# Designed miniproteins, single chains, continued (5): the designs that were tried, part 50

Each design is a single chain, and the fold is of that chain. pLDDT is the mean over its residues in the fold that is shown.

## One batch from the design tools (miniprotein)

Design m17716
Fold by ESMFold2-Fast:
Structure m17716 (fold): chain A 70 residues (1-70)
Amino acid sequence: MEEELERDIVEGLLLIEIAVAKIAFSRPNADYEEIIEWLERVIQRARENGLPDVAAEAEKTLAEVKEKAK
């Protein structure tokens, strides 16, 4: 139960971090480099915690940020 709760908390926190990155990315003065670094950390954390769907969502968001940073 504790292990399951920890994973659920990590999943929730990573999803919140992705949402925050999307909000930051939509801002007129967005720091794309900082957002990219943040999303890369989220992807790594998701992979380390066995959360492939969260990793995929973070990777999709990262691709969108990189597209706009061109």
Scores: mean pLDDT 80

Design m17717
Fold by ESMFold2-Fast:
Structure m17717 (fold): chain A 71 residues (1-71)
Amino acid sequence: DLATEAARRAADRLGLSEEQKQAAVDLAREVGLAGLTPERIAEKTGLSRKEASRLLDEIVLEYARLQKEAR
């Protein structure tokens, strides 16, 4: 699933812990890209809203890259 792979890559780029990375991946699997919000990310990962917004921005960028690579 592209959303879960995007979440994994984004967490790695931001240097998040394995627990935070797994929480972001699990959330992306549960709700998909469209269901991701800074609030849900913050609640699941323990990140601040600002950090969760940065993570969401990176997930969207990684998702766009993955879509381009899938040609």
Scores: mean pLDDT 85

Design m17718
Fold by ESMFold2-Fast:
Structure m17718 (fold): chain A 112 residues (1-112)
Amino acid sequence: GPELSIKDNPLINDVAKLLALAKAVIETHNLLSEEQRAKLEEAYNAFVEKYLDEKASIEEVEKAANAFIDTLRENGITLDLEKKTVTYKGKTYTEKDVDPKVLEEEKKKLGL
C-alpha cells in the first residue's frame, strides 16, 4: 500500500485529537491560572511542531506528546484515550462539552 506519514498513523492521530480536546476544554471552561496555561501552551506548541515535522520520528512525536500529557497531569488534568475524555477536579469533559469553534481551531493547528 502507499507509504503513510506519521500524522496519518491512526494511533498518533487519535492522540493528537485528544490533546486538541484537552486544549479546547481548558479554553472553553477557563480552567487553570494564566501561568499554568502559559506552560501548557509551550508544551503543546512543542508537540505541534514535532507532529507537523515530516522528518520527525514516531519516537520524537510520542516523546513530545508524553511531555504535554505529563504537564497536564502535573496540573490535575488526566486523559483517557479509549473513552476520549478529559478529567479535571472530578469533572469529566467530552467533545460535546467544548466550544466547537475552539476545538476546530486547535485541530487546525495540527492539520486535522
Scores: mean pLDDT 83

Design m17719
Fold by ESMFold2-Fast:
Structure m17719 (fold): chain A 98 residues (1-98)
Amino acid sequence: SEVYELLKYLFEKAGIEVDEETLRKFAEMLEKMPKREGVAGILGISEETLKELGFPFSPEELDSYENAKKVIDYAIEKGEIGKLLQEILDNLRKYGPL
C-alpha cells in the first residue's frame, strides 16, 4: 500500500516509533476516508496547510505517491513535520470512517 509506505516514512522522519499493525490500521483508515472539499490527496492534508507550507501543487496532484512524499519532504525542510503529522491524525479522528 502506497498509503502505508507514506505513513511509515512520515512517522520515521517525525522520530515517532509506531508498530507495523498500528501503521496498517491508520493506512486502512486513510484509504477509506472519502474525498472532501478542502482536504487534499491520499494523506488528507488541508488546502490551508498546503498554502501555509508554500507547496506549489494542486490538491488533485497529491493523489500520487511521489507528490505526497514531496509534501512530507517539504515539511521536513521547513521544520513543520510535526504539524503535518498532527493534521493527518486530526483528520483521521474527525473525518475517518470509523
Scores: mean pLDDT 70

Design m17720
Fold by ESMFold2-Fast:
Structure m17720 (fold): chain A 60 residues (1-60)
Amino acid sequence: GPPLSPEQREALLAAIRELLAAGRRRITRDDVQAILRSRGIDVEPDDELLDELGVRAVLA
């Protein structure tokens, strides 16, 4: 899909940081996708995006 804008990436990173601060030990692809959808971002998280964010995929 299209790449995230810098503003969209910052919003996503902020949401991920909040989840980690709330006691989550890792973030899943489904978590990233839920954040993107809640922000109205039409980008599916692929392995490249997850790697860039430092996120490890977990079994659903």
Scores: mean pLDDT 69

Design m17721
Fold by ESMFold2-Fast:
Structure m17721 (fold): chain A 56 residues (1-56)
Amino acid sequence: MILEDPLAQRIYGMLSERGVPPWRIGDMVRYAYELVTKEGLSEEEAVEKAIEKFTK
C-alpha cells in the first residue's frame, strides 16, 4: 500500500542507491516516510536518519 505512494517510491530508490538490502529496506522506507509526513523532515534528512537508525 505505502509503496504505491510516489514519496515512498522515491525514498525506496534513495535507500537502494545507498546499498540497503531489499529485505531491510521496507522497514527503513516506513520509518523515513513517517519522518517526512509526521515530523516534516526533507526526504534526504529522513533517509539519513533511517540509515543511522538501522545500519548502526
Scores: mean pLDDT 77

Design m17722
Fold by ESMFold2-Fast:
Structure m17722 (fold): chain A 79 residues (1-79)
Amino acid sequence: SMSSIKKLEELLKEAEEAKTAEEAAKLGIEAAKIVMDEYPELVPQAIGIMLQSIAAEIEKNIELGVKSVKEALKLLKDS
């Protein structure tokens, strides 16, 4: 929905401002949950994004966390 797209756009802005991989990863997980809640058929893709967000925290990779939010937003826009 447009409301969920706006939420993901706000999460993306927050992720781009994140100072730690932990913060970016948390936002990636939140984004994946929004996808799963709105599109149950996208649960496998959302789980992939969630695992990528966890990997971002473990690897201390902020960019990977931001990428996870971007991928979640793309899934909603393409659905």
Scores: mean pLDDT 86

Design m17723
Fold by ESMFold2-Fast:
Structure m17723 (fold): chain A 67 residues (1-67)
Amino acid sequence: STEEKIKQLEKEIKELQKQIEELDKKLDQALKDNSPPIKIAIIETAKAILQAALDFLQKLKEELKKK
């Protein structure tokens, strides 16, 4: 059902949000440690990919609610 699909999306959205928060913590730590630029770039790129996925799932959820 549409309601079950929305609940699944909400679970996946929460999971991605937690992963982004963990990457934010890793980024903050890498900056404090004066990590090499490549390490910072990799963390930032990973965060951007997860954020794009999160935005996509949120849009799907809103489209399902519109029905």
Scores: mean pLDDT 86

Design m17724
Fold by ESMFold2-Fast:
Structure m17724 (fold): chain A 94 residues (1-94)
Amino acid sequence: MIEKTKEAGDKGQEAFEEKKYEEAIKYYSETKKGFEELGEYGLAARADLVIGEAYLKLKDYEKARYYYEEALKGFEEFGDEEIAAYVKKKLEEL
């Protein structure tokens, strides 16, 4: 499970860097599921943040908002105050 989750994350990062945002969303969605299955909810929230950023690049503001809100819940629940503050600013800009 961990190896597949890492592979999906690596592919998602490559796709995002190449501006292949739909492909990045696919791989980060796989990464999120892998982290959720492992109980790594803080890392799953990080995947939600990147998925939200990819939807924002695609100008899908509704899905970008949804994934930013999911990421914010995860970061607030698991204690990453700095990233939670960053996500709040992104939601205010939508």
Scores: mean pLDDT 84

Design m17725
Fold by ESMFold2-Fast:
Structure m17725 (fold): chain A 67 residues (1-67)
Amino acid sequence: SDEEVLDKFFEYVARHVAELKATKSFPKVKLGKFSKKVLDKMKEIAASFDLEFDDNQLEYLLLQVLE
């Protein structure tokens, strides 16, 4: 579910905030696996930790979190 995905993303970001702030580039991934609604909610979560990610970075991070 979207809620479960967002909960896992929140946990991942909370645990890795310092590492994520230091990261400047992410591998390019195939876009379109997640809805705009999910990506927008992930941007809100990231912003609460003073982080900003583009859609590619968010999809890459979600693939890491879910696998």
Scores: mean pLDDT 78

Design m17726
Fold by ESMFold2-Fast:
Structure m17726 (fold): chain A 82 residues (1-82)
Amino acid sequence: GSLSQEELDLLKRSYREMVLPYLPEFQAGYITNDEITERIARALRNLVTRGVPKSLLRQHLDVFSLPGISREQLLRAIDLAY
């Protein structure tokens, strides 16, 4: 299955509100890897409440890439969100 447009829009909005404002602080070293990963997990929980399965988020990691955030950090955030 694929994420719906509504689910993609929800993720992009959640990232914009909950993660993107903190990326410059993370890149400057003011926020730890664990702190930014938890912020990403909180954003992803908005999709969990919509019933999006973990496997679909894992399949779409490339669509959800963030500057300075590794694939392993995104996978950890997905695990923390469920």
Scores: mean pLDDT 82

Design m17727
Fold by ESMFold2-Fast:
Structure m17727 (fold): chain A 85 residues (1-85)
Amino acid sequence: MKMLEELAERIKKGLSKVDGVYNVEVEVGEDSLHVFAETEPGKEQEAVERLLQIAKGLGLENPEVKAGENKVEAVLPVPKDFKLP
């Protein structure tokens, strides 16, 4: 699934550019991307905003994002544009 790997790489690169964001990991699922990032204190909201901006730019809808203490987790559903049911 080269498309999911490409999306994962773009998310990882974009989020890693945020000052105070570390250890960005993106796990490729069957129809979703799971994003994990560690942040400095007070950088969680900036990381969430950047992740939402990246997702919107990639055409990804309905991201589920949770900010924790020094951590951001997200599930990004990926459209099934190439698979018939």
Scores: mean pLDDT 76

Design m17728
Fold by ESMFold2-Fast:
Structure m17728 (fold): chain A 82 residues (1-82)
Amino acid sequence: SLLSKLRELIDELSKIPSLKAIADTARVMLEQLEAGKLPSSSDVARLVGEVLRFLADSDDQAAKDKVLQALRLLNQISAEVR
């Protein structure tokens, strides 16, 4: 499922120290989606801020690609929740 793919990606991101904050925020959002709820606006704003900082500060293209993949999965799953 998309939820299981997102969980696996978040677990991979959490192993990278520079991505821990992003992984932690995404995990909270994943738990809400697994409960059939949309993530809060504050969690979305936090994730966006953390991602923008990481993208500005990092030269690791592989890590950037994983972050963007996780965001795409979060957006896709959120679109399926009513």
Scores: mean pLDDT 82

Design m17729
Fold by ESMFold2-Fast:
Structure m17729 (fold): chain A 68 residues (1-68)
Amino acid sequence: SPLDEAEKEIDELRKRNHGFLESKKKEQLAKAKTEEEKKQIEKQYQGWLDRVDDSMKKLLEQRKQEIL
């Protein structure tokens, strides 16, 4: 169904964005020299991951409205 397709597309987009952020987070953590830097990186990337999830949720709701 169009809804199942939309859910799949959005989940795939979410997974790609999560993978990208996780990769960048690992790179930044490898360069961090202090505990304070590591905590800041963890906080920053968790914030971006949360924003991705929120954006994907909103995008799915928009797509559901279009499929109605």
Scores: mean pLDDT 85

Design m17730
Fold by ESMFold2-Fast:
Order: structure tokens, then C-alpha cells, then sequence
Structure m17730 (fold): chain A 80 residues (1-80)
């Protein structure tokens, strides 16, 4: 389901952001961008990954962080 996919993605992304040592504000912003992108693109994983990288970079996140988040989303999607 979309809800199960969203919950799993948010959990995996939160774990990544914690490992990267981002602030609570940065983590909240990144998770909100992830949620909004999934709500807009659904299960179109390619469009979702592309939109995520762009939106995160536009929000001021480093390219490596944006790419890491997108990679986690793609990995979770492959399990659904």
C-alpha cells in the first residue's frame, strides 16, 4: 500500500539522516520533502528519485545527501 511504502521510506531515510549527523531542523525538512514527493509521484520510482534529488538540492542540501536519500527511496521501492 502507499501508506506502508511511505512509512518504510520515512523510517529508512530518518536512519540515514541520523547517521549523517544532520540537525533536527534539517531532518524535518528532508523528511517533509520526501513525503511531498511520494504523494506527488507515487510509485513512479524514476520520476520520484529525479524529483527528490532536484527538490533537496534546491532546498540547500548537498548533492551527496540528496543522492543518498534518493538511493534509499529506490532501495525501499524495490522491496515493494
Amino acid sequence: SMEAFLERVLAAVRELLERLGLSEEQKREALEIVRASIEEHGFDVRALATALVKRLVDAGFPNEVAAGIAAVVVEVAAAF
Scores: mean pLDDT 85

Design m17731
Fold by ESMFold2-Fast:
Structure m17731 (fold): chain A 95 residues (1-95)
Amino acid sequence: SSLLEELEQVMTQLLQELRRLFLEKGDDPKVRALVDAALQLLTLVQRIKDKLSDEQIRRVIQGLRQILDLIRQGDYDGAIQRAQELIDFLKQLES
């Protein structure tokens, strides 16, 4: 679907940004924590995406875009917090 295609595009953009950040600042413990949290989030999204409603997929897309924007602003603490909030949301849906 077009919505799942949009989700895949945002996931790919976030993965590319995380890869760039890790190459540039991978020795920073905060960057490592961010990459770990965001990769856990992307793995969870990939696992459950077929079980999500259209509204839930739109919410995930919005959350991933917010994480991407926070990373681009250099707000790594904000990005980690937002990733953890989205992980918690998705884990409740998996249960």
Scores: mean pLDDT 89

Design m17732
Fold by ESMFold2-Fast:
Structure m17732 (fold): chain A 82 residues (1-82)
Amino acid sequence: KQETSSEEVTIDGKTYTLSVAVEGDTIHVEIYDENGNLLARAVFRVEGDELVLESEGFGSALDPALRDQVRAVLREAARRAA
């Protein structure tokens, strides 16, 4: 099954857009700011009840102080999609 969804999240009072794409056992998650700049992406693989991080990347527009919060948001979105 291929399924793509978009959702809005708020981090530190700012609104961001999540894009989640599920392809079989693989979940791709991307987060964008309100201007459409890619802030981060992560790819997860589903192993039973576990999510395995396959890759991650951070865009130059991401505030370094938000890196840990953004990482957590991407993992949470992947868990919801699994």
Scores: mean pLDDT 79

Design m17733
Fold by ESMFold2-Fast:
Structure m17733 (fold): chain A 85 residues (1-85)
Amino acid sequence: KDLTGVERFVSGLRLQTGFVLRLAQQDPSVSEEDIQKIQKIYDLLDDLYDKLKAGTASSKEIRETLDQIDKLYDENWDTINKLIN
């Protein structure tokens, strides 16, 4: 199956999260705990992106990792939204 759509989505979200992480690290009002939570989202995206490029990610792993990323983004949305706006 062609996973190009999933790979593009993960690549885009990884790039966006990396930018948000850099902004969080430079903002003194952002707690170390919140920076670590954003870092965890980035690490999950980075690992998934590498596995997608290598063709080693299973359908189950892709779904479970994306579900985890969605949950972490939702839980941290107020902080992320404030940084990008």
Scores: mean pLDDT 83

Design m17734
Fold by ESMFold2-Fast:
Structure m17734 (fold): chain A 65 residues (1-65)
Amino acid sequence: MEKGKEAVEEFLKLLEENKDKYPVSIYQLAVQRVLEFFPELREYLLEQIKTLDLPEEVKEALLSV
């Protein structure tokens, strides 16, 4: 789980840093890839996304993955 959590934390940091740089579909694809490798972290990832400073449109799209 340690590597999974590290990957999720790094991903969330990059997501927040680049929140206005890419189409929403790219962020959705990234979330899907993380969940494919770490499905057990789904709840953790989704809860963290809710706390990020992201546009509502992006946040809503990511939470629907």
Scores: mean pLDDT 74

Design m17735
Fold by ESMFold2-Fast:
Structure m17735 (fold): chain A 55 residues (1-55)
Amino acid sequence: SDALLRELAERYGISVEQAKGAIEAAGISGTALRVAAHDLGISVGALREMYREMS
């Protein structure tokens, strides 16, 4: 949901738009997930958790 996406973005110190793009990338491949996590300065584990919560 939009509310959950906003909460996750705030928790990791990124924008809602950044969180949305990173979660979409995480759904594409493990490589896309790693690249998105690196670009946002968050751990691969954190992005994987966000993807799991939004799925």
Scores: mean pLDDT 81

Design m17736
Fold by ESMFold2-Fast:
Structure m17736 (fold): chain A 86 residues (1-86)
Amino acid sequence: ELEEKVRELLALQREVAATAEEGDAEAVAEYFRRVGEILGKKEVGEKAAELALAGKFEEAVELFENNVSEELKKLRELVVKKKKEE
C-alpha cells in the first residue's frame, strides 16, 4: 500500500515537472489535489490548488510543504526503521 502510493507520487511528480515548465496553473493545481488525496491531506491539497490557480505558486508550494512535510517525515522514519531491522 505505502510503496504503491510512493510510486504514484513519483510518477505524478515526473508528469507535472514537464507540464509545470509551461506554467500551466491547472496542471499544478491538479497535482496538489492528487498528492493531497494520496497522503490523506485532501483539504491541504485543495487549498494549495486554489493558490496555484490564483498564480500564487510560491505560497501554494510553501503551504503544501509545511503541512505535508510531517507526514513525509513519519513515512521516512518508518522506512528507516524497517531498514535497521534487516
Scores: mean pLDDT 65

Design m17737
Fold by ESMFold2-Fast:
Structure m17737 (fold): chain A 83 residues (1-83)
Amino acid sequence: KEKEELEKYFQEKLGELERVVRASSRNRDLALRMYEILRKAVEKYKELMKNGEISKEKIDEIFAEAERELRRVFAEAGLTLPP
């Protein structure tokens, strides 16, 4: 049950982030950098799942880091991250 709830929570967070990336995909170069950030988040999640270390707190840390990286990429491009 706990693992199922964490997996659902991760998928919801991933879907939100993917929506932001898709909405921002007017610039192909920027889109590729954003997709790389998403890929890294997924890899971190899979590693934590494999090691039995997954928790809501760890998922929140993964997405907080991804959001910081996205904000940086947007700022460097002179853009604001969509809400």
Scores: mean pLDDT 76

Design m17738
Fold by ESMFold2-Fast:
Structure m17738 (fold): chain A 83 residues (1-83)
Amino acid sequence: SESNILAEKLHNELVKQGEGQVKDADLQELAQFMVDQKFPLNDETVQLAIKALKARKFDVNLAKQDLSERDGIQVLKEAVEKV
């Protein structure tokens, strides 16, 4: 499924960044949310998700909240600045 592909990409990118401890269930939940919100399956989506997760200390529910905004760039920028 598209959510499985996105979750695997998120896991691989997090492992590269030394953050491989994030639970697969949490990454699947975030990936499903992003697919449901019609994010494209590309590297920009992966990097956006990773930034949201890091800004929210890997709280998936808060990361989903940041990503739910259509003007997500501004919301995500503010979330990163609050880290």
Scores: mean pLDDT 75

Design m17739
Fold by ESMFold2-Fast:
Structure m17739 (fold): chain A 74 residues (1-74)
Amino acid sequence: SAEVEERVRRLIEAIRELARQLLAAGVPEAQIRNVVRGLIEEERRYFKEQGVPESVIEEFVREVERAVEELLAE
């Protein structure tokens, strides 16, 4: 649904921004990755409760991981 797609987009941006702020604050990359994993796990629960297909959830996880790793490589 459009609502799920919009939530996915907002979450990717919010998680990337959080990771950027943590990196700027001097938080170690390993800790940033752990925080991101926790957020992904919480949102997986929400999406499953909303009946979101597993393929969409997997794509969300890949997009978040890609965005965070690109940020940490800078």
Scores: mean pLDDT 83

Design m17740
Fold by ESMFold2-Fast:
Structure m17740 (fold): chain A 101 residues (1-101)
Amino acid sequence: RPLPSDEEIVERVAEYLKSHPELAERLKKIVEENKDKSDIELLQAVINELDPERPIDVSKEPKFVVVTKLGARADIVREVLFLSRNYEEAAKILKEAVEKV
């Protein structure tokens, strides 16, 4: 089955965030606070905010392992990581999705 395009993933995430305004505001804040940081640091900040009870070090773990460790509180981040090719693409998708909300 072909993977959706980055644009299709961004639209799906944006629609999800429109239906979850508290999550959207939390993600917008994290993206703004981490705009000058690396993609790895941004993803780490997002995971720490949404799933604080799970000690995940994004800089040390491959993307597929992080996907298996994330809980339901970070389900949207888990989906973005699953559908993206790498952490850089995942961070880009999250940034673009929060800008659309």
Scores: mean pLDDT 80

Design m17741
Fold by ESMFold2-Fast:
Structure m17741 (fold): chain A 79 residues (1-79)
Amino acid sequence: DKEKALGEQNQQTVDELEAQVDKAIEAGDAEELRKVEEQAIKAMLDIGKASSMEGAKQGKRLADIAGRARRAARELEAK
């Protein structure tokens, strides 16, 4: 099932980006946080194009990741 395979791939992307945000925050790496923000937004748009219930949940998590990365980057840049 193509939908199931895409859902699994999208979940891996979400999990990887969550881990990247956490590591970048710990490292104080504003540049990496900005890259994660950009990657999360791009992944969210790609998932939204496919439009599934599973994709909607994953898109919401990616939007949350992008928001976290953006806020953390701004905080570090305001240093």
Scores: mean pLDDT 78

Design m17742
Fold by ESMFold2-Fast:
Structure m17742 (fold): chain A 87 residues (1-87)
Amino acid sequence: MEELLKEKATEYKKQADEFRRKAVELGNQAAELQSRADELYETDPEKNKEEIEKLREQASRLTDQVADYVRQAAEFEKKAEELEKKI
């Protein structure tokens, strides 16, 4: 029984790590989009206005997904901790 609880805790930690990894990947994508928007703004803010707004909106959506993945990672980490307390 103890071994099964340890295996489940390890699985939850692995899932938490996977969500954290996805959050980092999306965060990097959001940062890249923000950087591109900033470069377009510095080059010609009026000419590039629509593209800048689209990039910032896309970055914002990715940032929201990052927050969701971070929350899911925390939930799986908590489940792992709860199982470890029963061992």
Scores: mean pLDDT 86

Design m17743
Fold by ESMFold2-Fast:
Structure m17743 (fold): chain A 96 residues (1-96)
Amino acid sequence: AIEESPVKSHVEFLLRIAIKGLHDYYDKLKDMVNRDPSSKSGRIITDGVGDMLDMYNNYLSRVNNSTTDSDAIQLFRDWFRQSHQLQQAMDERLAA
């Protein structure tokens, strides 16, 4: 048995907290879109949040499978960067 790194455990914890909050928000958005399926902005935001949830879960899996603190830190940095990119893509779709 290998012991979990404190750095890896902390990064994993932060990702799990972010996933929980985003998942709760996504469920609320799904309910709102089901009530008003004609809302283009509602669909764009719901689809964007769904993409973010998929990405967050992918990074959580990758962090859990990381073997060094350096790898876990790099994954955490990439997660922040990709979160910004997905938010920008959603903002661009809303402006169109």
Scores: mean pLDDT 82

Design m17744
Fold by ESMFold2-Fast:
Structure m17744 (fold): chain A 60 residues (1-60)
Amino acid sequence: SAAEATARAYIAENPLLTEGDVAAAVAFAEGWKKGLGLPDSTLPALVRMYLDVEALVRSR
């Protein structure tokens, strides 16, 4: 899926993130998409938002 592909590309460029973060980011994006009635095109942006926060938290 576009969400999973986006998450995998993100963690490949960020050594603070792991495979566990891919599943969590996808679940977050799909949950928000479903809850708010957002189009599928928003999934990559929601995945990046989640991973941006996770990377920030783990850097400190």
Scores: mean pLDDT 83

Design m17745
Fold by ESMFold2-Fast:
Structure m17745 (fold): chain A 75 residues (1-75)
Amino acid sequence: ASSLDLKPGDHVEVEGLGPEGAGKIAAAVRAKAHITLKAAVKPEDVENLEEMGKWLESHGAKVELEIDTSKDDYG
């Protein structure tokens, strides 16, 4: 299923921002659940992820970001 049934106060871990991860995020926002988002991004994209986390919190979800910038090889 592309949707997950969550309740307020549930905790869900999301790895990356693929279609499955996006579905979990959407379900958690609807349920006002806690999200731990784990993503590997470029240092310049960290601010965009932080803004996304704040946007999600403004819609009732609690968000914790685990951001990995250890990969500096872009090419």
Scores: mean pLDDT 70

Design m17746
Fold by ESMFold2-Fast:
Structure m17746 (fold): chain A 62 residues (1-62)
Amino acid sequence: SKKEAVKQMVIEQMRAIGDATDAILQARQAGASDEEIEQKHEELMKERDKKIAEYEKKIAEL
């Protein structure tokens, strides 16, 4: 249902934020440069956006 798809999208957004924060902290602890941290952040944002787009497509097809 649309309601369930929206709920999963919200959960995915929340998880992506947590994962991004953890990955950035790990990279900093490993001595990553500002450029490497920015690239990691961009990768995580793209993955999140991809999952959100999949849920949006499912909602549109309902």
Scores: mean pLDDT 76

Design m17747
Fold by ESMFold2-Fast:
Structure m17747 (fold): chain A 65 residues (1-65)
Amino acid sequence: SLDEISRLTHELAQAARESGEKAVEAARKMVASPDPTAINAARLFAEQLKKVDPELGEAILKAIE
């Protein structure tokens, strides 16, 4: 039913948001490293992710400023 779809959509959005928060936190830890390879890996990952999830990819890029 439409009500079930609305509820599942809300649950999915919440799960995606929580997963995104974990990804952003992981990216921040990578850029805290003095290793430029870790920083480059985080950027490349975010750029690829923007192709399927532009909001999450952009959030990661902002977190690694």
Scores: mean pLDDT 69

Design m17748
Fold by ESMFold2-Fast:
Order: C-alpha cells, then structure tokens, then sequence
Structure m17748 (fold): chain A 78 residues (1-78)
C-alpha cells in the first residue's frame, strides 16, 4: 500500500514536471519545443514501463516511476 502511494505520487510529480516543461517549450523556439517533446515521450515510456513492472515487482515499478520523475525534473531545470 505505501509503495503504491509513493508510485502514484511519483507519477503525479512527473506529470506536473512534463506539463511545466511542455509549457516552457511551447513558448521557446522550435528546437526547445522538440527537446521538450522528446523528454516528455521518454518520461511517458518510463511511467508506462513502471506501471507494468508494478504488477510483478512493486520495487522495480517504483524505481522506474522515480527515474521518470527525476528525468522530467532535471529537464525542467536545464
């Protein structure tokens, strides 16, 4: 239950970071927008892989969700 709550929180935080990244990208040039799209796609794939991993290994699912969050947040800071 706690691992599932952490997983949901990581997904929410990753989605929020992607939303902010896409908003910043939409106000930049074409190259900035393309980079934002690439990061958003990578994060979305990691979240999907994490959700699937949660069925067999909750620890691995949570780790993938945390990686997705970190990837999104690092891109937003850069």
Amino acid sequence: MEAEEEFKKAIEEAKKAIQELMLAGSRGDTETYKKALAVASEVAKKLQDGKRAMEEDPEKGLELAKEAKETAEKALKA
Scores: mean pLDDT 78

Design m17749
Fold by ESMFold2-Fast:
Structure m17749 (fold): chain A 69 residues (1-69)
Amino acid sequence: MKVEVEKVLSNGSSLKIAIGYYDGKKVRITVYGSGDVIVSDLDGSNPVLLTGDDRDAAGGAVDAAIKKS
């Protein structure tokens, strides 16, 4: 799966929120301080907990976007 981050909306120690793309679909990416990563529609509907390689890719993309800003 391809994960891309367009914009970081929030960069807190307990919660990070970004807008991006998950397999070509525009999504909201939420990264929790626990390491959990959730992808949802922009309004927060249809949340999906990412696991394995997809979780690592999404979390890494958010961290890379934060370093770039």
Scores: mean pLDDT 80

Design m17750
Fold by ESMFold2-Fast:
Structure m17750 (fold): chain A 99 residues (1-99)
Amino acid sequence: MEKAKEGGEKAEKSEEGYEAAKYTAEGAREAAKSEGEDAREGAMYAGLGGSRSKGLGGQLAGGSAATAAGMGIGSGSSGEEAAELAAKAAEGGAKGEKE
């Protein structure tokens, strides 16, 4: 959780889209290493941090990660599954920003 929050805070403070997306992805990936609802909460925190960044890439990666973490609640998926989906969404966003 702490490292996921750190990733979200770094993403929120980033002014460049790629940098914000990268920190969002790193935070969500760290969240996915936790168990149960701690994994979902960490991924949501990382995603919200990215969504509050100034760069469009960070906002898109963060929004996608937060959406993936939140949607798992409605489908009955575990916190770990939600965090894994959020990490993959943010990682895809960061990779897209490089091109």
Scores: mean pLDDT 74

Design m17751
Fold by ESMFold2-Fast:
Structure m17751 (fold): chain A 75 residues (1-75)
Amino acid sequence: DRKKVIEDLAEFLVKTLGLPRSEAEKYAEKLVEKALEEYPDESLEERAALVVRKILDALTTIPDPKEAVEAVLNE
C-alpha cells in the first residue's frame, strides 16, 4: 500500500530527523516516487528500506536532515 509506505516514511522523517510534518509528507511522496523509478524490481517495502538507508548514509556526511534528504532526492 503506497499510502501506508508514504505515511511510515513521513513518520520516520518527523520522529527521527525532526522535520515538520508538512515537509516530511512532501519529501516522503517524492522519495517513494523516485524509488519507484530507480528500483522497479523491488517491493514498495524494500524501496522504503533502501530510501531510509540512503538518508542515514547521507547523514554521515551531511549533518542537516533537510539537506541530507534533498541530497538523496537530487542524486
Scores: mean pLDDT 78

